# Designed miniproteins, single chains, continued (5): the designs that were tried, part 103

Each design is a single chain, and the fold is of that chain. pLDDT is the mean over its residues in the fold that is shown.

## One batch from the design tools (miniprotein)

Design m19810
Fold by ESMFold2-Fast:
Structure m19810 (fold): chain A 111 residues (1-111)
Amino acid sequence: MLEEGKKLYEEGLKLFEEQKYEEAIKKFEEAYELFEKTDKLNAGQAYYNLGLAYFALKKYEEAIEYFKKAIELFKETKDEKNLANAYHNLGDAYDELGKTEEAQEYYELAE
């Protein structure tokens, strides 16, 4: 299960780098379904990359949803580096939607 999830996640990263964002999303979704109850760190990373892929597609509301899910898991796993990155990207997504006050709050949390 974990090895299959990691393989799907790595395939998603390759597709993301090739700018095949819709295909990357499918792989990250398949990966987090395998991680969701057994590997919270890898599940958090999969949600974070789902947020990045939706952001790249300019689907900012979906990006916000997945960044928030990643943040909850990164808090639970105490992954401070990925938590800071997720807050920063969440701020960027709110800024793109013109929600400047919410964006500033999340940028402050990224410190």
Scores: mean pLDDT 85

Design m19811
Fold by ESMFold2-Fast:
Structure m19811 (fold): chain A 78 residues (1-78)
Amino acid sequence: NAAEVARRSAIVVARNVFGLPLDKARELADEVAKALETGGIDAAEQVFRDGLLKAGATPEQADRGAKAVRTVAESEAA
């Protein structure tokens, strides 16, 4: 489903683009999936962006990561 696909994408982006440890990437991805289920795509994007910023991402990195997860969630929700 869209939440599971968004969760997996968030893990991949957090790990590969940003270098988050697997446990932290999973925690953030779980929050993204919950946000998607409760608040939709905008909430999921915001949670991922905020999580990346808190982990030390630049605004540009956080925006890029959040947009990637949004694109995947939109594709699955259609």
Scores: mean pLDDT 79

Design m19812
Fold by ESMFold2-Fast:
Structure m19812 (fold): chain A 86 residues (1-86)
Amino acid sequence: SETIIRVHNANPGAALLAVGAATDAWLSGGEVSSEVVGDTFTFRSRGSGPAGLAAAEAAGRGLEQGGATVEIRREGDTVTVDAVAP
C-alpha cells in the first residue's frame, strides 16, 4: 500500500494532520518519507496496509473540515491527498 499527502500553503494545523497520518503509517509497519519545499509539505508512506490508507483519507477529511481545498484519490492500494490550505 502507498499513501501520498501533499499540503500546499501549509499552516501548522495542516502540517500536524499530515504528521499524524505519517505516524499512523509508520506504527503500522510502513516506510515513511517527508519533504518540505517552500510552503508545501509532502508525506509518503509504503507498506502501511489498510490502516495507513485509512489514516491518509482521514487526514484529507480533517484538512477539508479545516477549510482546505482537498482532493482525495484512491486507486487500489494507493491513496493520494492533495490539499491547499486557506
Scores: mean pLDDT 78

Design m19813
Fold by ESMFold2-Fast:
Structure m19813 (fold): chain A 106 residues (1-106)
Amino acid sequence: AELYARAAISYINQGKYDEAIKMAEEALKIDPNNPLAHTALARAYLKQGKYDEAVKYAEKAIELGGERNWRAWEVLAEAYDKLGQTDKAEFWRKKAEEARKEIEKQ
């Protein structure tokens, strides 16, 4: 599962979002609760402009990855902003920034 989830992140970094989705889906077939695979799907869908799917997978990644999944919170903030839900976007953006600052202190 982890190997496929990492491959998905690599494809996102290359701008290959369809390949990223395929790898993340393979990860979820092995481990349906892999937080990295859900984060990868959220990021890939966000880059494709599929904001409702990005929200869905980002929320699931947060549930599975715990409170400090700042990458999923960044996806959620950007997706809500694109959907015109500015208050929700600001809430998640602030949470992602606070988590990021805490990690940088460690």
Scores: mean pLDDT 81

Design m19814
Fold by ESMFold2-Fast:
Structure m19814 (fold): chain A 61 residues (1-61)
Amino acid sequence: SVEEALDEIVAEAERMIKEGKSPQEVVDAALRRADELGLTPEEKFRLLKRISELIKEYLDS
């Protein structure tokens, strides 16, 4: 499902953040995966919102 795909991409993004990847690298990787899976612009927007919130959480820690 789309929800499962978004959850997998977000989980990978969190792993990359924990490994010290830059926010740009994390966003770029997530968008590449979304394009590979054929996500719509609306689904990509939802994904980017979740990743942005995740990045902010780790930077504020």
Scores: mean pLDDT 84

Design m19815
Fold by ESMFold2-Fast:
Structure m19815 (fold): chain A 56 residues (1-56)
Amino acid sequence: SPLEKLSEEARRIVAEALRETKGNIDEAIKLVRQRLKELGLEDQIPAAVEAVKLIG
């Protein structure tokens, strides 16, 4: 599962992005990419994007 490959912090960011965007996948992906990059978690971005698509 993509969620199992995510750190706890990246998983939280995915959940928060989906909540803030009310399930808008495209906007949630933008927020997840930006926030993970700001935290130095760019390696988590592919798995986080897949998680957004799977959950939303």
Scores: mean pLDDT 81

Design m19816
Fold by ESMFold2-Fast:
Structure m19816 (fold): chain A 69 residues (1-69)
Amino acid sequence: SREQLEAEVARALIDMYLSLARKALEKGDVETARELLEKARQLADQHPAVRGAVEPDIAELEKRIEEAE
């Protein structure tokens, strides 16, 4: 269905944003990491079907960003 395809695309984009955010954080680019995490969270909030699956990764990265400040 269209909803299933949209959820699959959203999941792939969320995973990409989280991966890029972790990479930015490893480089010490906390601001870019925060912006990418915000994009991932916003997209997850728009797709409740995938939000539960990605929430632990979002929460872990959010904690890492806070610790880097």
Scores: mean pLDDT 85

Design m19817
Fold by ESMFold2-Fast:
Structure m19817 (fold): chain A 55 residues (1-55)
Amino acid sequence: EVEKLVEEGEKAEAAGDLQKAAEYYNRAAKKAREAGDEETAERLLERLRELQGQL
């Protein structure tokens, strides 16, 4: 689940759709946190913040 959301986000980012990429990374971070994987959630939130800085 989380892995697929990250993959979709990476594809959106490669296509230049930063808004869609941010949405996928945000969903992936939320799912990771729900699963108790705080490390993955933090990494995804960092990536999300970097993308939002470019928007």
Scores: mean pLDDT 79

Design m19818
Fold by ESMFold2-Fast:
Structure m19818 (fold): chain A 110 residues (1-110)
Amino acid sequence: SAAALAEIEAERERLLAVLADRLQAVEGLPPEEARARAEALLAELEGLSDEELARLAEEHLARARAHWAEARASGPGEGEAHLREAQRAATLAAAASLVLDIKRREAAIA
């Protein structure tokens, strides 16, 4: 339905806003650059198959967990690089998972 398509488009825009906010927080990017990078990332992910998106989500989540473990094992002030890498990987895992969810819901209404 037109309402279902509008809902999916609104969710896509919400994903872009969330990705831009996370890129600002994690990478220190200004809002305009963060939005441009979020749009580029979303376009790249939208070009992938469902299987590739699922694989990327799993790989990035595993990488985030590994870096979080290293950050926790580090002394005060020593784990900052691992924490940043964990945050980057978690952002990419979330992006891949959300794009996969959007694609599956688009396919269900086609």
Scores: mean pLDDT 83

Design m19819
Fold by ESMFold2-Fast:
Structure m19819 (fold): chain A 100 residues (1-100)
Amino acid sequence: MEKELEEEIAEAMALMSIAVAAIEARRELGEKAAEAIREAGPEVAELARELAREKGSEYASKVALELAKEALRIAREVGDDAEKLREKIRELIEKKREEA
């Protein structure tokens, strides 16, 4: 019951972090980059829930925020290559899941 609340908080914070990163990407790089980051939302939210079960919502939220910031950094590096951005974000999420 308490763990479910931690998971729900972490999911909400993860989705917010991704939404903010997508807004920044749209402003700087355009809609394709924003879409690629937004599409990662469900996977980052799932990772945040998994981390919250083990480490709590505060830790999970910090990891989600770091993932969102890193996704935006990658977007700036790859420019308008949305497919490459999607691939690198997927690799980043997988790496963070393995490090948990």
Scores: mean pLDDT 83

Design m19820
Fold by ESMFold2-Fast:
Structure m19820 (fold): chain A 74 residues (1-74)
Amino acid sequence: SLEEKKKKIKEFLDSAYEALKARMTPEERQRLDQLYEEAKKKIDEAKTFDEIMEIYNEFLGELVELERRVRERR
């Protein structure tokens, strides 16, 4: 079902969020928190699996960029 797919993708978001959050300063976490909450809201509002995957891929792209910035300051 669509609801089961939403639940599974949210679990992947939660895991990615927690892993990156652990490596960030409080200031860096502010942006991560915003992206995470926005992605979860969009997934809840999604009407198709394609929309869920688009949201998920956009979120992952944002995480890759944030992780790159964290690595560059080291």
Scores: mean pLDDT 83

Design m19821
Fold by ESMFold2-Fast:
Order: structure tokens, then C-alpha cells, then sequence
Structure m19821 (fold): chain A 73 residues (1-73)
């Protein structure tokens, strides 16, 4: 279904963008990484509301990883 295709694409996009952010984490402040994590959590709620369960889970994982990077600054 279109929803399943969208969810798969969302997971791939979240993983790609998170890996890119992690690779360049030194260029971002702790505050910028925390804001990115908060945005990811908000997007996860919207994804879940729209039936994109796997995308929502990927976004929550991304948020946790970004907060760990922020805490290491």
C-alpha cells in the first residue's frame, strides 16, 4: 500500500539523516543537537498519528542518539 511504501521511505530517510548528523556531530552545539532531538520526537508523534509506525520508531531512536551526542559535548 501507499502507506507502507511511505513508512519504508521514512525509515530510510531518518536513518540516512541521523547517520549524516552523527558523522558531523562535532560541528553542532549541544543545544542544536537537543533541538534536533526534540524535533525528531515531535515528528515521531505525527508519524505515529498518521500510521507510519516504523518511521515513528526510527525517529524516537534518532532522538535518543542525538541526545547522547549532546550530553557528550
Amino acid sequence: SAKEEQDKAGVEAVRRDTEALEAEAERYSAEELERAAELAEGLAELAEKNGLKETAEALREAARRLRELAASK
Scores: mean pLDDT 86

Design m19822
Fold by ESMFold2-Fast:
Structure m19822 (fold): chain A 64 residues (1-64)
Amino acid sequence: SAELEELVERGNELLAELEAKARTPEEVHEYILLAAEFDLSYLLEDKERLEEVIREAERRLEEL
């Protein structure tokens, strides 16, 4: 669906920004776990789960 595609595009943008800004081993580890959750959510076509990943990525970027 168009909504699923929009969520995937947004998630990719946010995860790329988090990866670029990760500086500590903890930040890198937390990024890897979030990226894995994003991939799994996409494979399952779980819109709610993708929205949760996007919200978490946005929250982390606001704290950086």
Scores: mean pLDDT 85

Design m19823
Fold by ESMFold2-Fast:
Structure m19823 (fold): chain A 75 residues (1-75)
Amino acid sequence: SRMSDEEKIELMKKLAETELEKLREEAKKNPEFREIIERIIKLLEELLKTEDKEKQLEIIKEILELQREGFLKEL
């Protein structure tokens, strides 16, 4: 079944809370991906500070696009 917007926001906020430390470590270990990882970290921090649903969904969309960009640059 398709996830609701509320479920997506809740999941991404939980991931932000648990994964930010790991992402900071990964940025230090993988300099080739540092720029993309740092941009994702910034967006996750913004997501945790944002209360507007429309803005939260926009941030999540940007994070997903950056993840795709990172994979394509490795090719």
Scores: mean pLDDT 76

Design m19824
Fold by ESMFold2-Fast:
Structure m19824 (fold): chain A 64 residues (1-64)
Amino acid sequence: SEETARLVAIALEAVGLAIEGKASPEDVQAFVRALLEGNADEAVELARKMGLSDEVIEEIRRAL
């Protein structure tokens, strides 16, 4: 689905931040797990901690 494709793109953005040393691998792992579990509150908190944009955070809230 389009929603699934967008969540995959967001997860890959977070992985990219870890590769660049801008986010911890542990936070990215927890974030991907929150997305898979549909835990919007945890996913949003981790996205904010990692410095993802407000637009991405709103997209997570709408999808979960």
Scores: mean pLDDT 85

Design m19825
Fold by ESMFold2-Fast:
Structure m19825 (fold): chain A 62 residues (1-62)
Amino acid sequence: SAAAERDGREAIRLAEEALRTGDEALLRKAQVLAVRAHTQGAEELAREAGRVMREARKRLGL
């Protein structure tokens, strides 16, 4: 759905910002949006958000 795609794209954006800034709150927000996107059928966007979130967590030592 269009809503799932918007959530997925926003999750990627927030995860990329978290990777740049180290802002853990952005990672938490990205996780919520990625889960919603996945459950509503935007699986590829959710997967990409998950990949970026994993890189951000590595950088933060999480």
Scores: mean pLDDT 87

Design m19826
Fold by ESMFold2-Fast:
Structure m19826 (fold): chain A 64 residues (1-64)
Amino acid sequence: DEVERRLAQLERELGQTEADIADLKEKIKSYEKKDPRKATIYFTALGILEAARDFLRVEIERLR
């Protein structure tokens, strides 16, 4: 079923995105006091990934 295949793909992408978000949060924490400019760049990337995560969650729920 094409829907089952698409759901599996989206769930895999969601898992990868959540892992990337966790990694970015650790990088922000690491750089926040030492390099605020670099922390700001990672913070911007975090916002983009959080938007992608929310989109993936909506798409998964829509297909269920």
Scores: mean pLDDT 84

Design m19827
Fold by ESMFold2-Fast:
Structure m19827 (fold): chain A 94 residues (1-94)
Amino acid sequence: EAKKYFELGKEYFKKGDYEKALEYYKKALELTPRSDLKLRAEIYFNMGEVYFKQGDYKKALEYYLGALKLYELLNDEEGIEKVLKKMEEVEKKL
């Protein structure tokens, strides 16, 4: 189940196991229907968070941008604000 793998990804992220977090986020994406834009946006955002923690700021921006586009399609103002704040934080690191 997509949500189960997404939850596992978040658990490994909390533990600092970024490789396992990414593995489970990728599994969550594979199982997520294309029409579930909300879950896809959340997974992309959390993948961006992993790359940010790893210091891979260019990949972090890539995944944050992916999340931003999905939140924009959803007209999710809270999601848009959350992503833009993180993208600004990453830009300061570059």
Scores: mean pLDDT 89

Design m19828
Fold by ESMFold2-Fast:
Structure m19828 (fold): chain A 56 residues (1-56)
Amino acid sequence: DEDQRRFAIQQLEEQIEELKKELEQLEKDGADPELIESVKTSLKFLQQQLDRLRER
């Protein structure tokens, strides 16, 4: 139970870190605003999931 939750948190943290790096690279490269917005939306969703898991 606790191990499963910890694993899920670690996976979400990794995905969030990867997306943050991707977002930063896209912004530096001057990528399309729609692509940047899509990545930001995904990041926000994953962050909300992580916050809920960390709260419990």
Scores: mean pLDDT 81

Design m19829
Fold by ESMFold2-Fast:
Structure m19829 (fold): chain A 67 residues (1-67)
Amino acid sequence: SLAVPEAPVIDREALDKATEYFKNGDEEKAREVIEEALKKRGVKVTPAQLDAILENAKAVAEDEKAK
């Protein structure tokens, strides 16, 4: 399977929290949660990688909103 072993692995709890914020339309708090999780893990990401993570969480939130 195509997987990046060292690409931003976010704590599941943080990902879930960000998804909840996106469901409520609070993108600022969702971003903060993800940034805090990455900082806690000591993971360095580019702005583009951060945006990709945010897009992923937002897509999950939109899917859950539809259900």
Scores: mean pLDDT 72

Design m19831
Fold by ESMFold2-Fast:
Structure m19831 (fold): chain A 99 residues (1-99)
Amino acid sequence: MQVTQSPSSLTVPEGGSVTLTCSYSGFSGSVTVSWYQQLPDGSVRKPVSGRATVSTDTSKKTSSLQLTNLKPEDSATYYCQVSNSDGTVWGQGTKLTVV
């Protein structure tokens, strides 16, 4: 089982929009993809808020996290987590900086 996130890092101006992508392989059956935010202060990973849009395409084995109207407070590392009956795999994270 493998999970890959792209891009690894990016810097976006305030008020901008960004789409983060998660690709997975080697999973079967009932795949669940969840997205988490980890703030730069090193706090625990928390599920992304409802203002973030998550779209998962099981045929393409991809999940996308779209963030719009970015604020400096959105600066964080974003992780995807992919789970099935065999276990859970985390992506390596995408570091987002809003300036």
Scores: mean pLDDT 81

Design m19833
Fold by ESMFold2-Fast:
Structure m19833 (fold): chain A 71 residues (1-71)
Amino acid sequence: MLSPTEQRVLAVLLLRGEATPREIAERLGLPVSTVSRALRRLEARGLVEEVAPGVYRVADAEAAHAALDAA
């Protein structure tokens, strides 16, 4: 299952379409390091992708929704 931080980061990306770690951190009130770690874990799972340098989006929306529903 996703950690609470991974769930919140993934939800922000689903709502925004794309975001930087800094933008997600500002929105969630979390350190950029915490968000960057969550993004790397989500990317390793195939749920998010880096579409431009430092810009992330959901890679698989169906899998992302399923992962949030399972959490």
Scores: mean pLDDT 83

Design m19834
Fold by ESMFold2-Fast:
Structure m19834 (fold): chain A 82 residues (1-82)
Amino acid sequence: MKREELLEKQKKLAEEWKKIMEKIEEKYGEELRKLEEEGASEEEVKKFIKEAIKELIDDKEKAEKIIKELEEILKEGKELAE
C-alpha cells in the first residue's frame, strides 16, 4: 500500500470514528452516563458502545469494521497508559 493511501485511510477512519462517537453521545449519552453512575465496568461500557454502533450503522460489515477499529484504539490507549 502506498504511504499516501495509508494516511488517507487512517484519516478517513478517524473522521468516521469522530462522527460515530458524536452520534452515540447525542443519542445514547444519557444511557452512557447512567452506566457510569451505576458503576458499570469498562468492559460493559465498551459493550454498550459496540451495540450502539451496530444500531446506528445499517451496514453490518461497516459496523463490524468500526467496532474492530475501536477495539484496536482502546488497546493502544491501554499500552500507552501502562
Scores: mean pLDDT 69

Design m19835
Fold by ESMFold2-Fast:
Structure m19835 (fold): chain A 108 residues (1-108)
Amino acid sequence: MITLTQSPAEVTVRVGESATLTVTASAPLPVKGAISWLFQRPGQPPQTIISNGSTLAPGVSSRISGTVVSDSTATLTISDATEEDTGTYFARSLVDGSMGQGSRLTVT
């Protein structure tokens, strides 16, 4: 089983600023970019926003982007942040379904 570690655990930005979240796998992924990103607003179920490391889900804002850095590292960037981006972002391995601990973003 792959362990996914997310950083930062918590970040606060202002409206119009950018945030970058990183996930690191404990071992190289057999398929580069086999990471999905899920977004969960408080009180709502998590929804997939990025699949295969960089593929934006339908209806997700183009301000959101995923980048595959290496076989063990991927990033999620939220540009021109809005209050609607506030919530927890989870990385999930597509290999075994393991989840990272989550990164909390607060936009003020």
Scores: mean pLDDT 84

Design m19836
Fold by ESMFold2-Fast:
Structure m19836 (fold): chain A 66 residues (1-66)
Amino acid sequence: MKEAEELAKKIAEEAVKEHPGDLTRAVQLAVDKAAEFADKLGLTPEERARLIDLAMEKAVELIEKQ
């Protein structure tokens, strides 16, 4: 659980860094990166969806703090 949150945070930080101040682009990139990591790790559909949700939430939080 915490491991997935840490990974989601790193994905979100990278996405926000690439698209600072652009919520839509940052969220889209976070989703794409989270999906790629989930597929690479062989996660179940449920675990994949959870990682994507966490990455989206973290990307929104990071942009709101700017």
Scores: mean pLDDT 80

Design m19837
Fold by ESMFold2-Fast:
Structure m19837 (fold): chain A 89 residues (1-89)
Amino acid sequence: KLEEAERLLEEALRLLEEAAKAKTAEEAEELLRRAQELLGEAVALAAEVDEERALEMARRFLEEARRNAPAILKALGEPAQEQAPLKPP
């Protein structure tokens, strides 16, 4: 149960990293939605065995989300973009 919860958390964290690298708002939004769903499942599974471990998992996800937030926000919306890439000649 805890091992399964940790596998789900690892996948959620991987999706956060992919969201930070997304080139479109649609891709970033879908990756974030899936990451949140996996976190919810992981925390629910862990909480039935060890509430403290579930809290630590949630904290780790939030810490990683905060670290990736600037890149994810840039991917999610036009208002955060400053410059367009240059087209080659």
Scores: mean pLDDT 75

Design m19838
Fold by ESMFold2-Fast:
Structure m19838 (fold): chain A 48 residues (1-48)
Amino acid sequence: SGALRRAERILKAAREGAKKTNDPEAYEQALKVAERTLESARELEKKR
């Protein structure tokens, strides 16, 4: 689904960034954004 692919893109970009900057917080933040993206998609699906 679109939401899943979006979450995957966010996580992939964050992993690459975290590796280059050695910044695990950036990865954690992206993980939360990806999780929220998936949760929002579920909420929209329920309202339909």
Scores: mean pLDDT 69

Design m19839
Fold by ESMFold2-Fast:
Structure m19839 (fold): chain A 82 residues (1-82)
Amino acid sequence: MSEVDEGLALIYLGLAKLLIEKEEFEEAAELVEKALEIAKKSGNKKAFEEALERAREIAREMEEKGHEEAAERVREAIERAE
């Protein structure tokens, strides 16, 4: 699989964290969904596992900040990707 796919997934996860700092939780959840889909398609197991760990961290941060709806969206994306 292309290294471009692996890099793009990490970029999306980084942007999601920035959106959380801006309180754009739904848009952050959408970027996490896209990152997980890209990481899964990359075929790189290590990159995919790293993306899953980052997504779990993001979901926990969303829940901790009281954004249960966005957190649930990220958790559903993790379940679909696994």
Scores: mean pLDDT 80

Design m19840
Fold by ESMFold2-Fast:
Structure m19840 (fold): chain A 72 residues (1-72)
Amino acid sequence: AREAAEEAERAAEEARRKAEEALKEPDARKAAGGALRAIGDGIDAGLRGAREAEKAGDKEAAERAREAARRA
Protein backbone atom coordinates (compact mmCIF):
# COMPACT_ATOMS: atom_id res chain seq x y z
CA ALA A 1 0.00 0.00 0.00
CA ARG A 2 2.73 2.51 0.96
CA GLU A 3 4.70 1.29 -2.06
CA ALA A 4 1.83 2.38 -4.34
CA ALA A 5 2.01 5.93 -2.93
CA GLU A 6 5.81 5.98 -3.37
CA GLU A 7 5.46 4.77 -6.98
CA ALA A 8 2.91 7.53 -7.64
CA GLU A 9 5.31 10.13 -6.20
CA ARG A 10 8.16 8.80 -8.35
CA ALA A 11 5.88 8.79 -11.42
CA ALA A 12 4.99 12.45 -10.79
CA GLU A 13 8.70 13.33 -10.52
CA GLU A 14 9.46 11.40 -13.74
CA ALA A 15 6.56 13.17 -15.47
CA ARG A 16 8.06 16.56 -14.58
CA ARG A 17 11.50 15.44 -15.79
CA LYS A 18 10.06 14.17 -19.10
CA ALA A 19 8.07 17.38 -19.55
CA GLU A 20 11.28 19.42 -19.14
CA GLU A 21 13.01 17.22 -21.73
CA ALA A 22 10.06 17.60 -24.12
CA LEU A 23 10.27 21.40 -23.82
CA LYS A 24 13.83 21.24 -25.25
CA GLU A 25 12.26 20.15 -28.56
CA PRO A 26 12.72 23.03 -31.10
CA ASP A 27 9.18 22.57 -32.49
CA ALA A 28 6.86 24.31 -30.02
CA ARG A 29 3.84 22.12 -30.89
CA LYS A 30 5.83 18.89 -30.41
CA ALA A 31 7.30 20.28 -27.19
CA ALA A 32 3.84 21.16 -25.82
CA GLY A 33 2.40 17.79 -26.89
CA GLY A 34 5.25 15.88 -25.26
CA ALA A 35 4.97 17.86 -22.03
CA LEU A 36 1.19 17.38 -21.82
CA ARG A 37 1.53 13.63 -22.45
CA ALA A 38 4.16 13.31 -19.70
CA ILE A 39 1.96 15.23 -17.23
CA GLY A 40 -1.08 13.09 -18.14
CA ASP A 41 0.92 9.90 -17.56
CA GLY A 42 1.94 11.18 -14.10
CA ILE A 43 -1.67 11.97 -13.16
CA ASP A 44 -2.87 8.54 -14.35
CA ALA A 45 -0.14 6.79 -12.32
CA GLY A 46 -1.07 8.75 -9.19
CA LEU A 47 -4.78 7.95 -9.56
CA ARG A 48 -4.01 4.24 -10.07
CA GLY A 49 -1.86 4.27 -6.93
CA ALA A 50 -4.68 5.92 -4.96
CA ARG A 51 -7.20 3.27 -6.11
CA GLU A 52 -4.88 0.39 -5.15
CA ALA A 53 -4.22 1.94 -1.73
CA GLU A 54 -7.97 2.38 -1.15
CA LYS A 55 -8.57 -1.29 -2.04
CA ALA A 56 -5.93 -2.22 0.56
CA GLY A 57 -7.68 0.01 3.15
CA ASP A 58 -4.66 2.33 3.43
CA LYS A 59 -6.29 5.77 3.42
CA GLU A 60 -3.02 7.59 4.17
CA ALA A 61 -1.27 6.02 1.16
CA ALA A 62 -4.31 6.85 -1.00
CA GLU A 63 -4.12 10.51 0.13
CA ARG A 64 -0.39 10.64 -0.71
CA ALA A 65 -0.98 9.15 -4.17
CA ARG A 66 -3.77 11.68 -4.89
CA GLU A 67 -1.51 14.52 -3.75
CA ALA A 68 1.21 13.26 -6.15
CA ALA A 69 -1.35 13.20 -9.00
CA ARG A 70 -2.38 16.81 -8.25
CA ARG A 71 1.28 17.91 -8.43
CA ALA A 72 1.89 16.19 -11.78
Scores: mean pLDDT 74

Design m19841
Fold by ESMFold2-Fast:
Structure m19841 (fold): chain A 69 residues (1-69)
Amino acid sequence: SMSVIEENMKHELMKEFGMSREEAEEVLRLIKEGRYEEALKKLIEAAKRSGKSDEEARRFFENMVKALE
């Protein structure tokens, strides 16, 4: 079962970065597997679709990695 932190991250990815539930779950899975470059790439692509900057995407990614360690 997913923690409250993981659910909050998925909701944030969906709401702020316009990801589907499946995309948000994939990003979390990639981070948990240590596949950071792939996770960051997906987040940057979603940021571009949602009008967010690369810097915002990278900061959000860094916060996710720290919280999931």
Scores: mean pLDDT 85

Design m19842
Fold by ESMFold2-Fast:
Structure m19842 (fold): chain A 61 residues (1-61)
Amino acid sequence: AAADIENAIRTAEEQDSLTPLAVKEILRAAGADPEFAEELASKVTDGKEVARIAREIAERR
């Protein structure tokens, strides 16, 4: 649901750094493909940047 996605994104924004697993879960919840989420998780673990990307994905759904 949209509210669940928004809550996950907001939680990510409040973290300095996320584990790669958390990044994958947030991106997948926003609607990302598994391979895309895994690629991003290897490059980006900053919570604010992950939240920005997840919002962009969710807005396109």
Scores: mean pLDDT 76

Design m19843
Fold by ESMFold2-Fast:
Structure m19843 (fold): chain A 70 residues (1-70)
Amino acid sequence: SGNETALKSLEAALAAQNEVVMRAGLREALKVTTDEEVRKLLEEALANASDLPRTLELIRKAKELVEKLL
């Protein structure tokens, strides 16, 4: 259930058209994610949210890892 919530939050972050919505999705995913590797990717994405191409790549990698945990 937590991993499904994280996946939905990451999908919302990837679909975000602005930084505020993207940051909100990342924070929600971080609250429910327990996997250390995923948490590191999300924290790096949140720290670099103004760099959209890098942040989107990090979110995509985190989403792939969360999907493997489902």
Scores: mean pLDDT 78

Design m19844
Fold by ESMFold2-Fast:
Structure m19844 (fold): chain A 94 residues (1-94)
Amino acid sequence: MAAEEAERKRKREAVEKTVEILKEKLGLDEETVERVLKLLEEGDIEGLKELFEEIAKKSDEEKKKYLEIEIEEIDSFERMEEAIEKLIEEREKK
């Protein structure tokens, strides 16, 4: 089967874990959580940041801190993905 499916599954696992934390820490409803997951799956990082900014704008200062941390973790995920891809490429070099 396609290697793309395996890659997407790996990304989904990391994203789902992040979304689970967001749901518990921020008290987001299931529909909002689904929107976050969809934006991450589509790679719409700008849309995701905008959504978080809207949520933070209506939230107390404590919730804003959690949103800021999660945005940073999403940026780190992109860097982690790039590093993993390079390791795979080096090992399967022919």
Scores: mean pLDDT 59

Design m19845
Fold by ESMFold2-Fast:
Structure m19845 (fold): chain A 67 residues (1-67)
Amino acid sequence: DQTRVAAMVLHLSLSHPEAFRKAAEELGLDPEEVVELARKVILEGKKLSPEELKALEALVEKAKELI
């Protein structure tokens, strides 16, 4: 569920910003672009590509490991 993953991305960016930033950097993702992508899913109903969804799922799991 892309909406759940996007919500977790936004939650982690606010509740654990350091772990979130570190996880994004380790995965070669821009943390600001990731937050913007998640906001577009929640606010605009943007459909994620399979690659985008996989990237957000990997980010959520990596950030949880760093908390």
Scores: mean pLDDT 85

